Designed miniproteins, single chains, continued (3). Designs and how they scored, part 28

Each design is a single chain, and the fold is of that chain. pLDDT is the mean over its residues in the fold that is shown.

## One batch from the design tools (miniprotein)

Design m9014
Fold by ESMFold2-Fast:
Structure m9014 (fold): chain A 75 residues (1-75)
Amino acid sequence: SEAQKLIDEARKKLDEGVKAYEEGNTEEAIKLFREALDLAVKAMKVARENGDLETEIEAGVIAIQAATLLKVLES
């Protein structure tokens, strides 16, 4: 599904952001986590439009993860 593709992309961006942070590149990590959050929010909208509650919840969990990482790094 389109929502699942967006979820997969969001997870990839989260992984890339963690790697950037481990490398000491906080600026790149923040950018990647913002991209992950945007993709997860788009996935939630697509899942909601299709009435797919399970996929909407999955995307929501990823959005919370990305938002939490951003809050920690921007604090």
Scores: mean pLDDT 89

Design m9015
Fold by ESMFold2-Fast:
Structure m9015 (fold): chain A 119 residues (1-119)
Amino acid sequence: MFPEEELVASAALVMATGAAVAAIKNPDRTVKAEVHTDDPGRAGEVARLVAETAQDVKLEEGPYHVKGEATARPDGTLHMKAEARTEGKEIKAEVTAPASDLGAAMDRLAAELRRQVEE
């Protein structure tokens, strides 16, 4: 369902962004944020925790699966991945961009997630 897919795609972008903030501070580590939830808005709380602690977080609270991960390299390259699943659809997007331009990486990841929601 389009509204449900849009909500979980937005949540996955938020999770990938939190992971990226943590990864930029901790080069060569892959940081992962994952939540199974009935409320995609829960992703903001998980993303904040991951960004603050730089620890992998996985919570099991409901049926929607939302995941973000990121790796930053010492050369300043950032790799981000966002994944979301509902009962009817799986959405996956990834981008590689300079860590100095997180906003552009987020914009590209958001555009790809939106494209998959509309398919």
Scores: mean pLDDT 79

Design m9017
Fold by ESMFold2-Fast:
Structure m9017 (fold): chain A 61 residues (1-61)
Amino acid sequence: YLEEGLKLYKEGKYEEAVEKFKKAIEKDPNNAIAYLGLADALKKLGKDEEAKEYAEKAKEI
């Protein structure tokens, strides 16, 4: 899931990347990289408020 999300993000498929990063978090809630990837993808989609929440959660890990 994490690797798939990163690949989709590099391809500019941000909505699909969000789904993969969310699944990565479901499998490993302590995966700071998945939270950062989700935040970055949400920011690319213009969802700055949601992106900020996930970026803050990554800092707690």
Scores: mean pLDDT 80

Design m9018
Fold by ESMFold2-Fast:
Structure m9018 (fold): chain A 73 residues (1-73)
Amino acid sequence: MDEKLEALRKEVEAKYSDPLEAIIAFHARALRLLGASEEEVRRAEEILRRAAERGEASEEELEELRRILEKVA
């Protein structure tokens, strides 16, 4: 599992020259591989993008992201 996530990270980094786009795409694809729903993936992408734009994430957004990650474990 970890090996597949590392391979996916390298693939995404090669495809996207923008590190922020690569990070967001990597997390979205990793969540899909771990069995997250499309709604959960879209919500995680929204949280990551808003956090990048503001330079911070709210505690509520971080807690929601944590719940999504724990649910697919």
Scores: mean pLDDT 70

Design m9019
Fold by ESMFold2-Fast:
Structure m9019 (fold): chain A 73 residues (1-73)
Amino acid sequence: AEKLLEEAAKALEEGNYEEAKKLAEEAIKKTKDPLLIVAAKGLLAEAYEKLGNLEEAEKLRKEVEEAIAEAAA
């Protein structure tokens, strides 16, 4: 799962947004670690934003912000 997150982040840096989306979605499916799920949702949100899927990106960013706020409380 961590390797998929690294590959997704690299795909975003390279401008391969569709690949980054697929890798982030795969990371979410393959891990039960809440921290890795939050990281994957963050990368997925960025990929959606770059692809112009702003509604999906906003939904995922809210989920990430809520998870971070809960963990910080």
Scores: mean pLDDT 80

Design m9020
Fold by ESMFold2-Fast:
Structure m9020 (fold): chain A 56 residues (1-56)
Amino acid sequence: IDEEELRRLAEKVGEYHRKELGISEEKVKEIKETAIKLSLTDPVVAELLRKEVEEI
C-alpha cells in the first residue's frame, strides 16, 4: 500500500467516525494523520484499515 492509498483509506475511516461519533473536523484530521503514520510503521495496521473500509 502506497502513501496515497493509505491517505484515501484514512479519509474514509475519518468520515465514518465523524458521522457516527460527532467528532469535529480537527479531531478527524488528527485521527487521519495518526492512522497514516501507524500504517507506514506497521503493515498489520495498514491491512486493518483496508478491511475496515471494505466493511463500511
Scores: mean pLDDT 68

Design m9021
Fold by ESMFold2-Fast:
Structure m9021 (fold): chain A 78 residues (1-78)
Amino acid sequence: DAIEQLLLMIDSAIKAAEAGNAEAAAHAAEEALKLAEKSNAPQEVIEKLREALEAAKAGDMEAALEKLREAKKLLEKA
């Protein structure tokens, strides 16, 4: 199930962001974004994952974590 795999990727990104590992958070967020786009996830989820990736690339782990958690909540509601 693409949704289950996407949730696992988002959880991995959240763990990396909580640990302050910007490279791991960015990588996991990028993989989650690719899967979300390929699986036609809700546009709101895709946008939150893009925001999380940009924040992680900027080293803003607090912003990345917030956006990843928002993406997870939106995906769980779908």
Scores: mean pLDDT 85

Design m9022
Fold by ESMFold2-Fast:
Structure m9022 (fold): chain A 115 residues (1-115)
Amino acid sequence: IEKARELFEQGKYEEAIKLYEEALEKSTDPREIARTKLALAELYFSLGKYEEALPLYEEALRLFEEHLGRTHPEVAEALRALAKLYEAMGKLEKAAELRGEEYQIGMDLIERGIA
């Protein structure tokens, strides 16, 4: 997975996508699948491929919520990324809703002494 991130940072997007797809085929851990989908979605987002990024962000968020619970830092990260995507798509009301959810999770994490 680190090699795919390095390729993405170098602008080798097709090679990075291939490595992320191979990681998804090999992974059986829902958290690893969610992290890989989040990374792949960020790559598509950077390419302006918002329609391809959207389902990957949504799937990552769902997997994190199911396996880590709603108030986990990785859930907050996925909500933040999804809000940024909706902002880029011009869906500002939906983005504001997601940022509100992210903020509430952040406050809960602070109260628990986690963040």
Scores: mean pLDDT 80

Design m9023
Fold by ESMFold2-Fast:
Structure m9023 (fold): chain A 77 residues (1-77)
Amino acid sequence: SMQQSNSRSFQIMMDMRDRANDTRNRGMQQDNSQVISQQVNDIGDQFGTRMSNAMRQGDYQAAQDAGDTMRRQLDSI
């Protein structure tokens, strides 16, 4: 249902937030905290907005795709 698809998209959003925090923490350990924080913020703004807009339009597949792409980009930092 639309309601359950929205809940899944919300879970992806929360997972992305946690992944972003993990990436920032790794950056602090590498003494690259400023550069990594900026990269995480840029990725978050780009795909977080896209995901939120997709959910608002009821396009939960696009929201999930945006979330998955964000996770892959965060993992590459």
Scores: mean pLDDT 72

Design m9024
Fold by ESMFold2-Fast:
Structure m9024 (fold): chain A 80 residues (1-80)
Amino acid sequence: SAIAALPKEVQELIAKAIAAIAAGDYEAAEEYIEKLSELDPEVAEALRLALEYARALEAGDLEAAEAYRKELEKKLAALE
């Protein structure tokens, strides 16, 4: 996969950011995404969109969630 071709440090930060988002720990997710932005800004932007999507879903803002989902799909397509 494209992710498996990335440096180990980037892969570890991606895994930590995803785990934090899944746990609802958005503060920790933001810290991992910020560190990723220095190493791989395109991957960091995709994870930021995933974080905003998760926040919108938790808030019940389905319109915002749909907008972030579409932008995330575009970013993921561009990374491959």
Scores: mean pLDDT 81

Design m9025
Fold by ESMFold2-Fast:
Structure m9025 (fold): chain A 74 residues (1-74)
Amino acid sequence: AEEALRRAEELAKKGAEALDEGKYEEAAELLREAARILREAAADPSLSEEERELLRRAAERAEGLAEKLAKLAA
């Protein structure tokens, strides 16, 4: 679970760099990949319900931000 969060954080950092460069579409794609990793991690039955909920919420936030950035790129 923690490794999935760290991978998602790395993708979020790359997304922030892309955003700073005005590359909204690239930033959106990086955030969508982060959300995908978080959703897959949330499906792990060995995690507590609380941990799974935190991962799902993180994925939902990343997806929402990606959608907004994609609209800015259009």
Scores: mean pLDDT 80

Design m9026
Fold by ESMFold2-Fast:
Structure m9026 (fold): chain A 69 residues (1-69)
Amino acid sequence: ASEEEIQKLQLQAEYAEIKATGTPEEAARYAEEHPEAARAAVGLAGSLGVSFAEAAEILRRKAEELRAS
């Protein structure tokens, strides 16, 4: 996997964590800075029917798996 792919997953995980633990204002600011990551994280959580906390863990696991391969 490319460094770009891994970084995108990390940004998605960070947004999901902010949605789970942060304020709406923090989430909105992060989405302005990384709109594609925010969109992808929302899509993943919705598609799997999981919480943002769970989505963050899934995304972090995917990033680690790509680094290991």
Scores: mean pLDDT 83

Design m9027
Fold by ESMFold2-Fast:
Structure m9027 (fold): chain A 62 residues (1-62)
Amino acid sequence: SNAEEYRELAQRIFEEAKKLPDPELGKSLALMAGATLRVIARNQGDEEAAEEIEKVLEEYLK
C-alpha cells in the first residue's frame, strides 16, 4: 500500500489550500483534491490509502 505517500501528499495539498485568501475557495479545492486522490487510490486497489486520505480531509475540515 502507498498509504503513507498518499497521506503526505494530501497533507501538502491541504496546507496549500489553507494559505489561499478565500477560505471557501480553499475548502472547495481541498474537497476536490481529496475526492480525486481517493478515486485514484481505489482504482489502484489501495483502499488503505483511500482511508488515510479521508482521515486527513476530515482533520482539515474540523
Scores: mean pLDDT 82

Design m9028
Fold by ESMFold2-Fast:
Structure m9028 (fold): chain A 56 residues (1-56)
Amino acid sequence: MSNALAAAQAAAQRAADLEVKTRGYEIASEFYKKTDPELAKKYQEKADQYRAELAA
């Protein structure tokens, strides 16, 4: 029995944190789309980066 529960919990917490950040940046991107398209683009790029990290 590998005692990897703590490592697995840390990985799960990191994945959950990345998902929350991805969603947060997606919402922020849509929110700023009309008021600040440049900022919206930056938030979209960050969301894409976090999504890519989740897929890796």
Scores: mean pLDDT 79

Design m9029
Fold by ESMFold2-Fast:
Structure m9029 (fold): chain A 55 residues (1-55)
Amino acid sequence: MDRLIAQLEAELRRAAEVMSPEELRAAVEKLLDIASTVLSPEALARLRAVAEEVL
């Protein structure tokens, strides 16, 4: 799980470099929606915290 969260954090940081704030927010919402189907509630909460830090 930690490796997956680290990969998603890196992806979000890269997206933040090329996307507008609105596009980044929409991408984060899509990512969290997909993640909610495969991640535990604890892992999803950690990913959400990372997303809030990047936004």
Scores: mean pLDDT 74

Design m9030
Fold by ESMFold2-Fast:
Structure m9030 (fold): chain A 66 residues (1-66)
Amino acid sequence: SAAEEERRRRLGREMVELFARGSARNLGVTEEEIEELERRLGPEETLRRLLELVERDIIERLRALS
């Protein structure tokens, strides 16, 4: 049903946002810096940049294991 699909889509977006914010904070990005990015770039571009930051950190950690 459409209502169930919309709820799943919304929850998925919220979970990805929480994951990206939490991971970025563990890398030293402050909540204030994230809010400033959202004001300047909007929420979509901010999320994209946080995910790129997290991806880069994961790649560097995997490289260190080699």
Scores: mean pLDDT 83

Design m9031
Fold by ESMFold2-Fast:
Structure m9031 (fold): chain A 69 residues (1-69)
Amino acid sequence: PLPVAVRLLEEAREEIEKIEDEELKKKMEEELKVAEELARSEDIAKQVAAALLAIGVLLDIELEKRKEE
């Protein structure tokens, strides 16, 4: 897998584990699973898509944190 995609997926997983809202956590876990499937592909374009999707998950988590405050 693309190293940057692996790191972003790991960071997204760590942030998801910190989510206290079970519904939000489940939603983010579903999005991360799609990214993880793309990262396992031999296609470099799919691995890049996995990295971008992981970034999207991280951004969604940050936006939800701001919304709760």
Scores: mean pLDDT 77

Design m9032
Fold by ESMFold2-Fast:
Structure m9032 (fold): chain A 55 residues (1-55)
Amino acid sequence: GAANAAAGAAAGERGARAVGGDPAVGKQYGELFGSRGADTTRAGTAGALAAAGSL
């Protein structure tokens, strides 16, 4: 749902910032994973990997 997408987006953005990547990319991938029911840790990891160019 929208709440899961929003939580995933926030986690992805934070993950991207933690690795020095683009927070917009992290937010986009975090939102996608959150919308599919991924938890905050999984969404954050996906955002970090996407921002690092690994997805």
Scores: mean pLDDT 76

Design m9033
Fold by ESMFold2-Fast:
Structure m9033 (fold): chain A 62 residues (1-62)
Amino acid sequence: AASEEDPEAEEELKEEEKILEELEEEAKKEGKSFVSKKIKDKIFGVEREVFTGRLEGEIPVP
């Protein structure tokens, strides 16, 4: 049925939030980090630091 007023659309949003909570609990049991986004941001910082600090090209000091 084609209807602009679909209450299911709002219900799906709520269901998605519940699934997120369940995923977080499962991640804990598996020993995984649910906050993968934050870890990625932290790793990105480390990668940039390595690039500026450890660059291969022979002796960095003249």
Scores: mean pLDDT 53

Design m9034
Fold by ESMFold2-Fast:
Structure m9034 (fold): chain A 64 residues (1-64)
Amino acid sequence: MEEDRKKGIEHYKKGLEALERGDYEAAVRHFVEARKYFEKTDPELAKEAGRLAVEAMERIAAAK
């Protein structure tokens, strides 16, 4: 539980860093992993991570 939450936070931060540098594919991967870790510990953070993954996916689609 505690380790899952820490890994979720780590991936969430890496997702935000990827999003800041415009690496939307890396952002999606990290937010998806963050969501998986948060599902059991922080349902609201899991929803937010999922939302950010969708945002990053939309950015990838819009760039094509």
Scores: mean pLDDT 82

Design m9035
Fold by ESMFold2-Fast:
Order: sequence, then C-alpha cells, then structure tokens
Structure m9035 (fold): chain A 130 residues (1-130)
Amino acid sequence: MVKEFTYTATTNASSSSTVTVSVSIGEAAALAQLNPGSVLRLRAAATFSSAVNITSGTLTLELDGITRTADAPATTYSNATSVTFDAVVEATSEELRAGTTATAVLTLTLSNSSATTVTATITATVTQQP
C-alpha cells in the first residue's frame, strides 16, 4: 500500500536570511505507526513570491525531541522561484511510536535583495513493504 500526504505552510523571509518552515505530519506518521514494516519518506519543495538565490537547504524530521536529518547535501540554486529538494528523510514504523509528535522542518538560507513569501510543500509518502 502507498499513501501520499501533502502539507503546505507559508512564511515571510527578509532579505539575505535563514528561513525555517515547520509542518506537522501527524497523519502520515500515524498511518506508518499503524502499519508495521512501513517506511515514511519526506520530500520538500518551496515556491517564492520573488526570485531568490538559495545558498543552502536542509530537510529535517523531528520526532518528539529526536532529530533525524536528510543524508543529502545542501542544495544551491540561483534566481529560483520554485525549488524541489533531493533530500529524502526516511523513518520506519518502529521509530514512529504511537503518540510521538512528528514535524517536518525545511530550513533555507536565502541571498536576495528584497523580502519574499516562502511557501513550503512537504510530501509524505507511507509505503508498506511486502
């Protein structure tokens, strides 16, 4: 079984700033917890109201005080209005214990001359391995 969840959050970034967007992925985490042998995967994308230069990007899964980071290196983009990150964070059903708060955190370091609105989309996929 494969089930996909999409979470969207918007924030404002000042010029040349580090911006963090956090979304609760509790529904995806709960589905993985209820299906032993499942894997939860997170992917991130961001869109901007004006073109930005991105000097670093990190996708992090936070589980009730435990941080799990993507293995992918930080990505650099120039003059971007939309970006999809190659960073994929995985957690097994055993790591997503019942009652654990699950939050996806996208951190971007921007180099731009003006303020922009950042809309982050986190896609969570729950795959049951046969």
Scores: mean pLDDT 69

Design m9036
Fold by ESMFold2-Fast:
Structure m9036 (fold): chain A 70 residues (1-70)
Amino acid sequence: DKKKEAEKYFELGKKLYKEGKYEEAASYYLKAIQLDPNFAEAWENLGKALEKLGYNEKAEVFFEKAEELK
């Protein structure tokens, strides 16, 4: 079940984000998106992680993608 696996990667990303491990969090959010490209929350959280890493312009693209999927 790809959606169930995507949710597990999303939860791992959230845990890493809370620990301040933004690059690792972004990696897990990206894995979630690869399994479920319509996972709006994963696109949004990827954007948030990238903002923390200073990639503000890339973050905006992912926020726009999340809004389109809403």
Scores: mean pLDDT 87

Design m9037
Fold by ESMFold2-Fast:
Structure m9037 (fold): chain A 95 residues (1-95)
Amino acid sequence: SEAGKLLTIFQMRLIADATELWVEFKRNPEITLEEFKKRVDELAEKHRAEFDAMIDERLPDLPPEEKAQLRAHYDAVIERTKENLLKAIEEEKKK
């Protein structure tokens, strides 16, 4: 489905951006946990806004309930990505 393709594209973009942020954190250990969390939240907000705009642009005729479900699905992906990033930090601190 077109909605499924859009979701997949945004999931891949989110993973790429999250990976870049993690690499930056590893290169700059002076970045505090609080600053990292702030950057993760900013990344999440950016991706939510871009996804919302693309749904409205590319799927204008999609029923409101289905748009809401698609947004909820992507929000769940964002939260899982945040959890994975925090786990990666925890593992690095154990080294």
Scores: mean pLDDT 83

Design m9039
Fold by ESMFold2-Fast:
Parts: C-alpha cells; sequence; structure tokens
Structure m9039 (fold): chain A 89 residues (1-89)
C-alpha cells in the first residue's frame, strides 16, 4: 500500500495522471485512507475529471481529511459550471 502510494505520487509529479490514478486505486484497495482518497481526488482534478474528483474528495473527508473539504467545494462548483457550459455549447 505505502509503496503504491509513493509510486503514484511520483507518477503525479511527472504529469502521468492516468498512471497515478491507477497506482492510487490499487493502493486504496489494499488500505483505504483519507490520504489516498485525497490523492485520487487531486489526480482526477488535474486530469479535468471533476465529478470523479468530487467523489474521491468526499471519501477523503469521510475519513477525516480536513484539507479535502476545501477541494471538494472547488471540484463541485467547477463540475456544475462545466455541465451548464456543455448544455450551452
Amino acid sequence: ADKLLEEGEIAYIQGKLEEAIKLYTEAVKIKPSGQIYYNLGLAYYAAGKLEEAAEYFKKAVEMGNKIAERYLAIALKKAGKKEEAEKAA
């Protein structure tokens, strides 16, 4: 779990967002934690997948990650605006 989290963080720093998401997803299956859910939220957010980012930030908050509360609010606001923009286009 810790090794997969570290490998995911390295992939995220390198801009390999899909690889980071895969590694974090494997890590959370072994040992769910607010930190891993928060990292999944950040990776999905960076990839522009705002709805998935919001879901993972919610899970991080439920596990006591207070920093994720702010990112959850940002992701939800951006997801709503994107849906409205897609309807207008």
Scores: mean pLDDT 79

Design m9040
Fold by ESMFold2-Fast:
Structure m9040 (fold): chain A 60 residues (1-60)
Amino acid sequence: DVDKKIKEIEDETKKKLDELEKKALDAAHRGDFDSVRRLFAEQKKLEDETKKKIAELKKS
């Protein structure tokens, strides 16, 4: 079921993005801007990968 697979991917991605966002906020509070920059890059990469996976499933 494609719809179930898409929902699972979206749910997993949302959970991972929430974790990365919390880490970025913690790093920002500590003044660790190197970690903030790295975490933002990871968030963008995860979003791009998730969008690609969902698009591929919809085409199939």
Scores: mean pLDDT 82

Design m9041
Fold by ESMFold2-Fast:
Structure m9041 (fold): chain A 86 residues (1-86)
Amino acid sequence: DEEKIEEAKKYFELGEKAYKEGDYEKAIEYYKKAIEKLEEAKETPEALLLRAKAYLNLAEVLLKLGKEEEAEEARRKAREALEKVK
């Protein structure tokens, strides 16, 4: 699962870059790819924390696009991941 976590980190960084550049569509795509890799990985604390962070960043982008229901769902998924770490 190390490879999947490293791939997720790369997609997460690409998502952050796209968000900073105002490319919200690309940011959503990259955050979703990061989440996909993390959901395939073993649920380690590192993977769960990164998954939560990716969902929170996804929620921010969705809110920028006025997609409040999708943003709330992403925030809920982030909370679920954080609860598994604790």
Scores: mean pLDDT 87

Design m9042
Fold by ESMFold2-Fast:
Structure m9042 (fold): chain A 72 residues (1-72)
Amino acid sequence: SMAAQQARLDAALEEAFRLIEEGQREGRADVGLARAGRVLAEASPSQDELDRLLQRLADHARALGVRVAPEP
């Protein structure tokens, strides 16, 4: 059902936020971000949904002071 899908996506996003916060706390923000991105990719049913969730993850990471893009 759509409700079950939404619950899985919400749980994945909560886990992703936890991984970012853990990584930042441990001084391994890059590892936390990579693990969080993988959790969202594995839970996402489409590229559009993944892009939306990755944007929310990036916003959360920036609020914590984590860099979300490599420098050019």
Scores: mean pLDDT 79

Design m9043
Fold by ESMFold2-Fast:
Structure m9043 (fold): chain A 68 residues (1-68)
Amino acid sequence: SALTERIKKLLEAALKENPNSVDGWVALGQTLYSLGEYEEARKYYQKALELDPNNERAKAGLAKIDAA
């Protein structure tokens, strides 16, 4: 979807300005998962967990990728 691609670009720009946004990295991972880009989604979920090791949304995202 063109809207999903636009959301991806906006999140990438926001995270370049604020790389410590755990919610931003999780949102980018979820967006990439929705696009079927599972390896990029994994990378950004892992980035969220580097900042917050107990982040349940990032853990759930990785579990979905590993089950696919």
Scores: mean pLDDT 84

Design m9044
Fold by ESMFold2-Fast:
Structure m9044 (fold): chain A 61 residues (1-61)
Amino acid sequence: SVEELKERSEKLIKEIQDTGRKAVAALEAGDYETARKYFAEAQKLNDELVKISEETEKALA
C-alpha cells in the first residue's frame, strides 16, 4: 500500500542520515576504511529509497 511505502521511505531516510553521520565521524577520525564502508551502505540505502519512490509514483498513477 502507499502508506506502507511512505513508512518504509521515512525509515530509510532516517537510516541514511544516521549512516551518513557515522561515515563523516569515521572520516574525521581518520578511519578511512570504516568511512568507505558507511558511505557504501548509505549509497545502497539511497538506491532502495529511489526504488520505493518509483513504486509510489506507479501506485498513485
Scores: mean pLDDT 84

Design m9045
Fold by ESMFold2-Fast:
Structure m9045 (fold): chain A 64 residues (1-64)
Amino acid sequence: MVKLSELEAKILVLAFQGYSFQEIGEKLGISPATVRRIVSDQLRRGVTLEQAKAALAEYKKEKA
């Protein structure tokens, strides 16, 4: 399983849902340039929507 931070997992899930980098940045309080960099880096590593969802679900379990 790909090791993603909680922020990276959230960004990827939103990107796969069709949100723009600007919209994701506004939702998460980060710059669109940072969103674009994270998405590009993770897609280059072959991360899928299912892997991003699984990583985000694990962070939810830790906070529940």
Scores: mean pLDDT 76

Design m9046
Fold by ESMFold2-Fast:
Structure m9046 (fold): chain A 65 residues (1-65)
Amino acid sequence: SLDADMAVALARMILTVTGIKGEVSFAGDKLTVTIKGASEEQIKEAEKLLKTLGKETGFEVEVKL
């Protein structure tokens, strides 16, 4: 699995690529992504990419709106 710093960097990249404004935090084994002001389509795309990130890294990923 990737380390926590790389997981945070990849989550930030996902937000940038999907055009979403948000914050990323990491605590314990959980990556939390807080999204603000995105369309339903942008949120669905980001959630798919973040789910893949969680699967590949083994970290828990939570998306908050």
Scores: mean pLDDT 83

Design m9047
Fold by ESMFold2-Fast:
Structure m9047 (fold): chain A 68 residues (1-68)
Amino acid sequence: SRRKELIEELRKLLEETSLEAIRDGLRELVERYPEFAELSDLLALVEQLTDLEKAKELIELLILRLES
């Protein structure tokens, strides 16, 4: 249930048009879903990025991993 909810929230982040919005969304998800350590790892990587498309690729990879 929570895993499915997280996947839907991550899909919503893929609709964002700015890197700042993605970072803010990921910070909120880390707080709401603390049981998923992969979120804090993803946030740390995305905070180092300047490329919106690369951030979205990493989110898509996490979605695939969670769906497995």
Scores: mean pLDDT 87

Design m9048
Fold by ESMFold2-Fast:
Structure m9048 (fold): chain A 60 residues (1-60)
Amino acid sequence: MKGIYEVIKDYEAKTPQELSLKKGEIVEVLEEVTPDKVLVKSLKTGKEGVVPKEVLKKIE
């Protein structure tokens, strides 16, 4: 899943390791953490955190 992804629905972080994202934001997927979660970097803020794969759509 490495690549550039668009956030397709809002996500609110539930732990300090997770990242809150809004629909339409662009993120870079850095690695897969679990089958359902990925570590991403926000291209808007530069912050890194874990989010569910289901909120992302690959664009690059």
Scores: mean pLDDT 81

Design m9049
Fold by ESMFold2-Fast:
Structure m9049 (fold): chain A 61 residues (1-61)
Amino acid sequence: DAGAAGAAAGAAAGPEGGRGAQRSLDKNDHSGAGIAGAMSGREAGNAAAQAAGTKAYLDGS
């Protein structure tokens, strides 16, 4: 269902986004950048969840 697909996509994208940002920032060693990276990862996860939910809804109709 659309809700479950959105939640799964958000969960998958969130960690990935966070890991990527964390890996890049670890090389630069910036605390503020680390926080920004975490926020970016969450936004990416939210966008992926919305897209997956919309797709599941359309595919289900």
Scores: mean pLDDT 58

Design m9050
Fold by ESMFold2-Fast:
Structure m9050 (fold): chain A 70 residues (1-70)
Amino acid sequence: SIEEQLEEAQKLLEEGKYEEAIEIYKSLLPKVSEEMQARLKEAIAFAYEKMGKYEEAKKIREELKKKYPN
């Protein structure tokens, strides 16, 4: 289920397996609500930041800020 995949991705984040967590979150984006997509994108940005991929994290956060400016 989507819930089980989200739990697995969160466990991977806690284990420092950022790339694997990002892969699961990205696979879920087309399968979830717009509100959940925003949350998953924040999790992806967080994982990129932890990996030192600051430009990738920034790009995602800028996109979220444009879509949810309030």
Scores: mean pLDDT 84

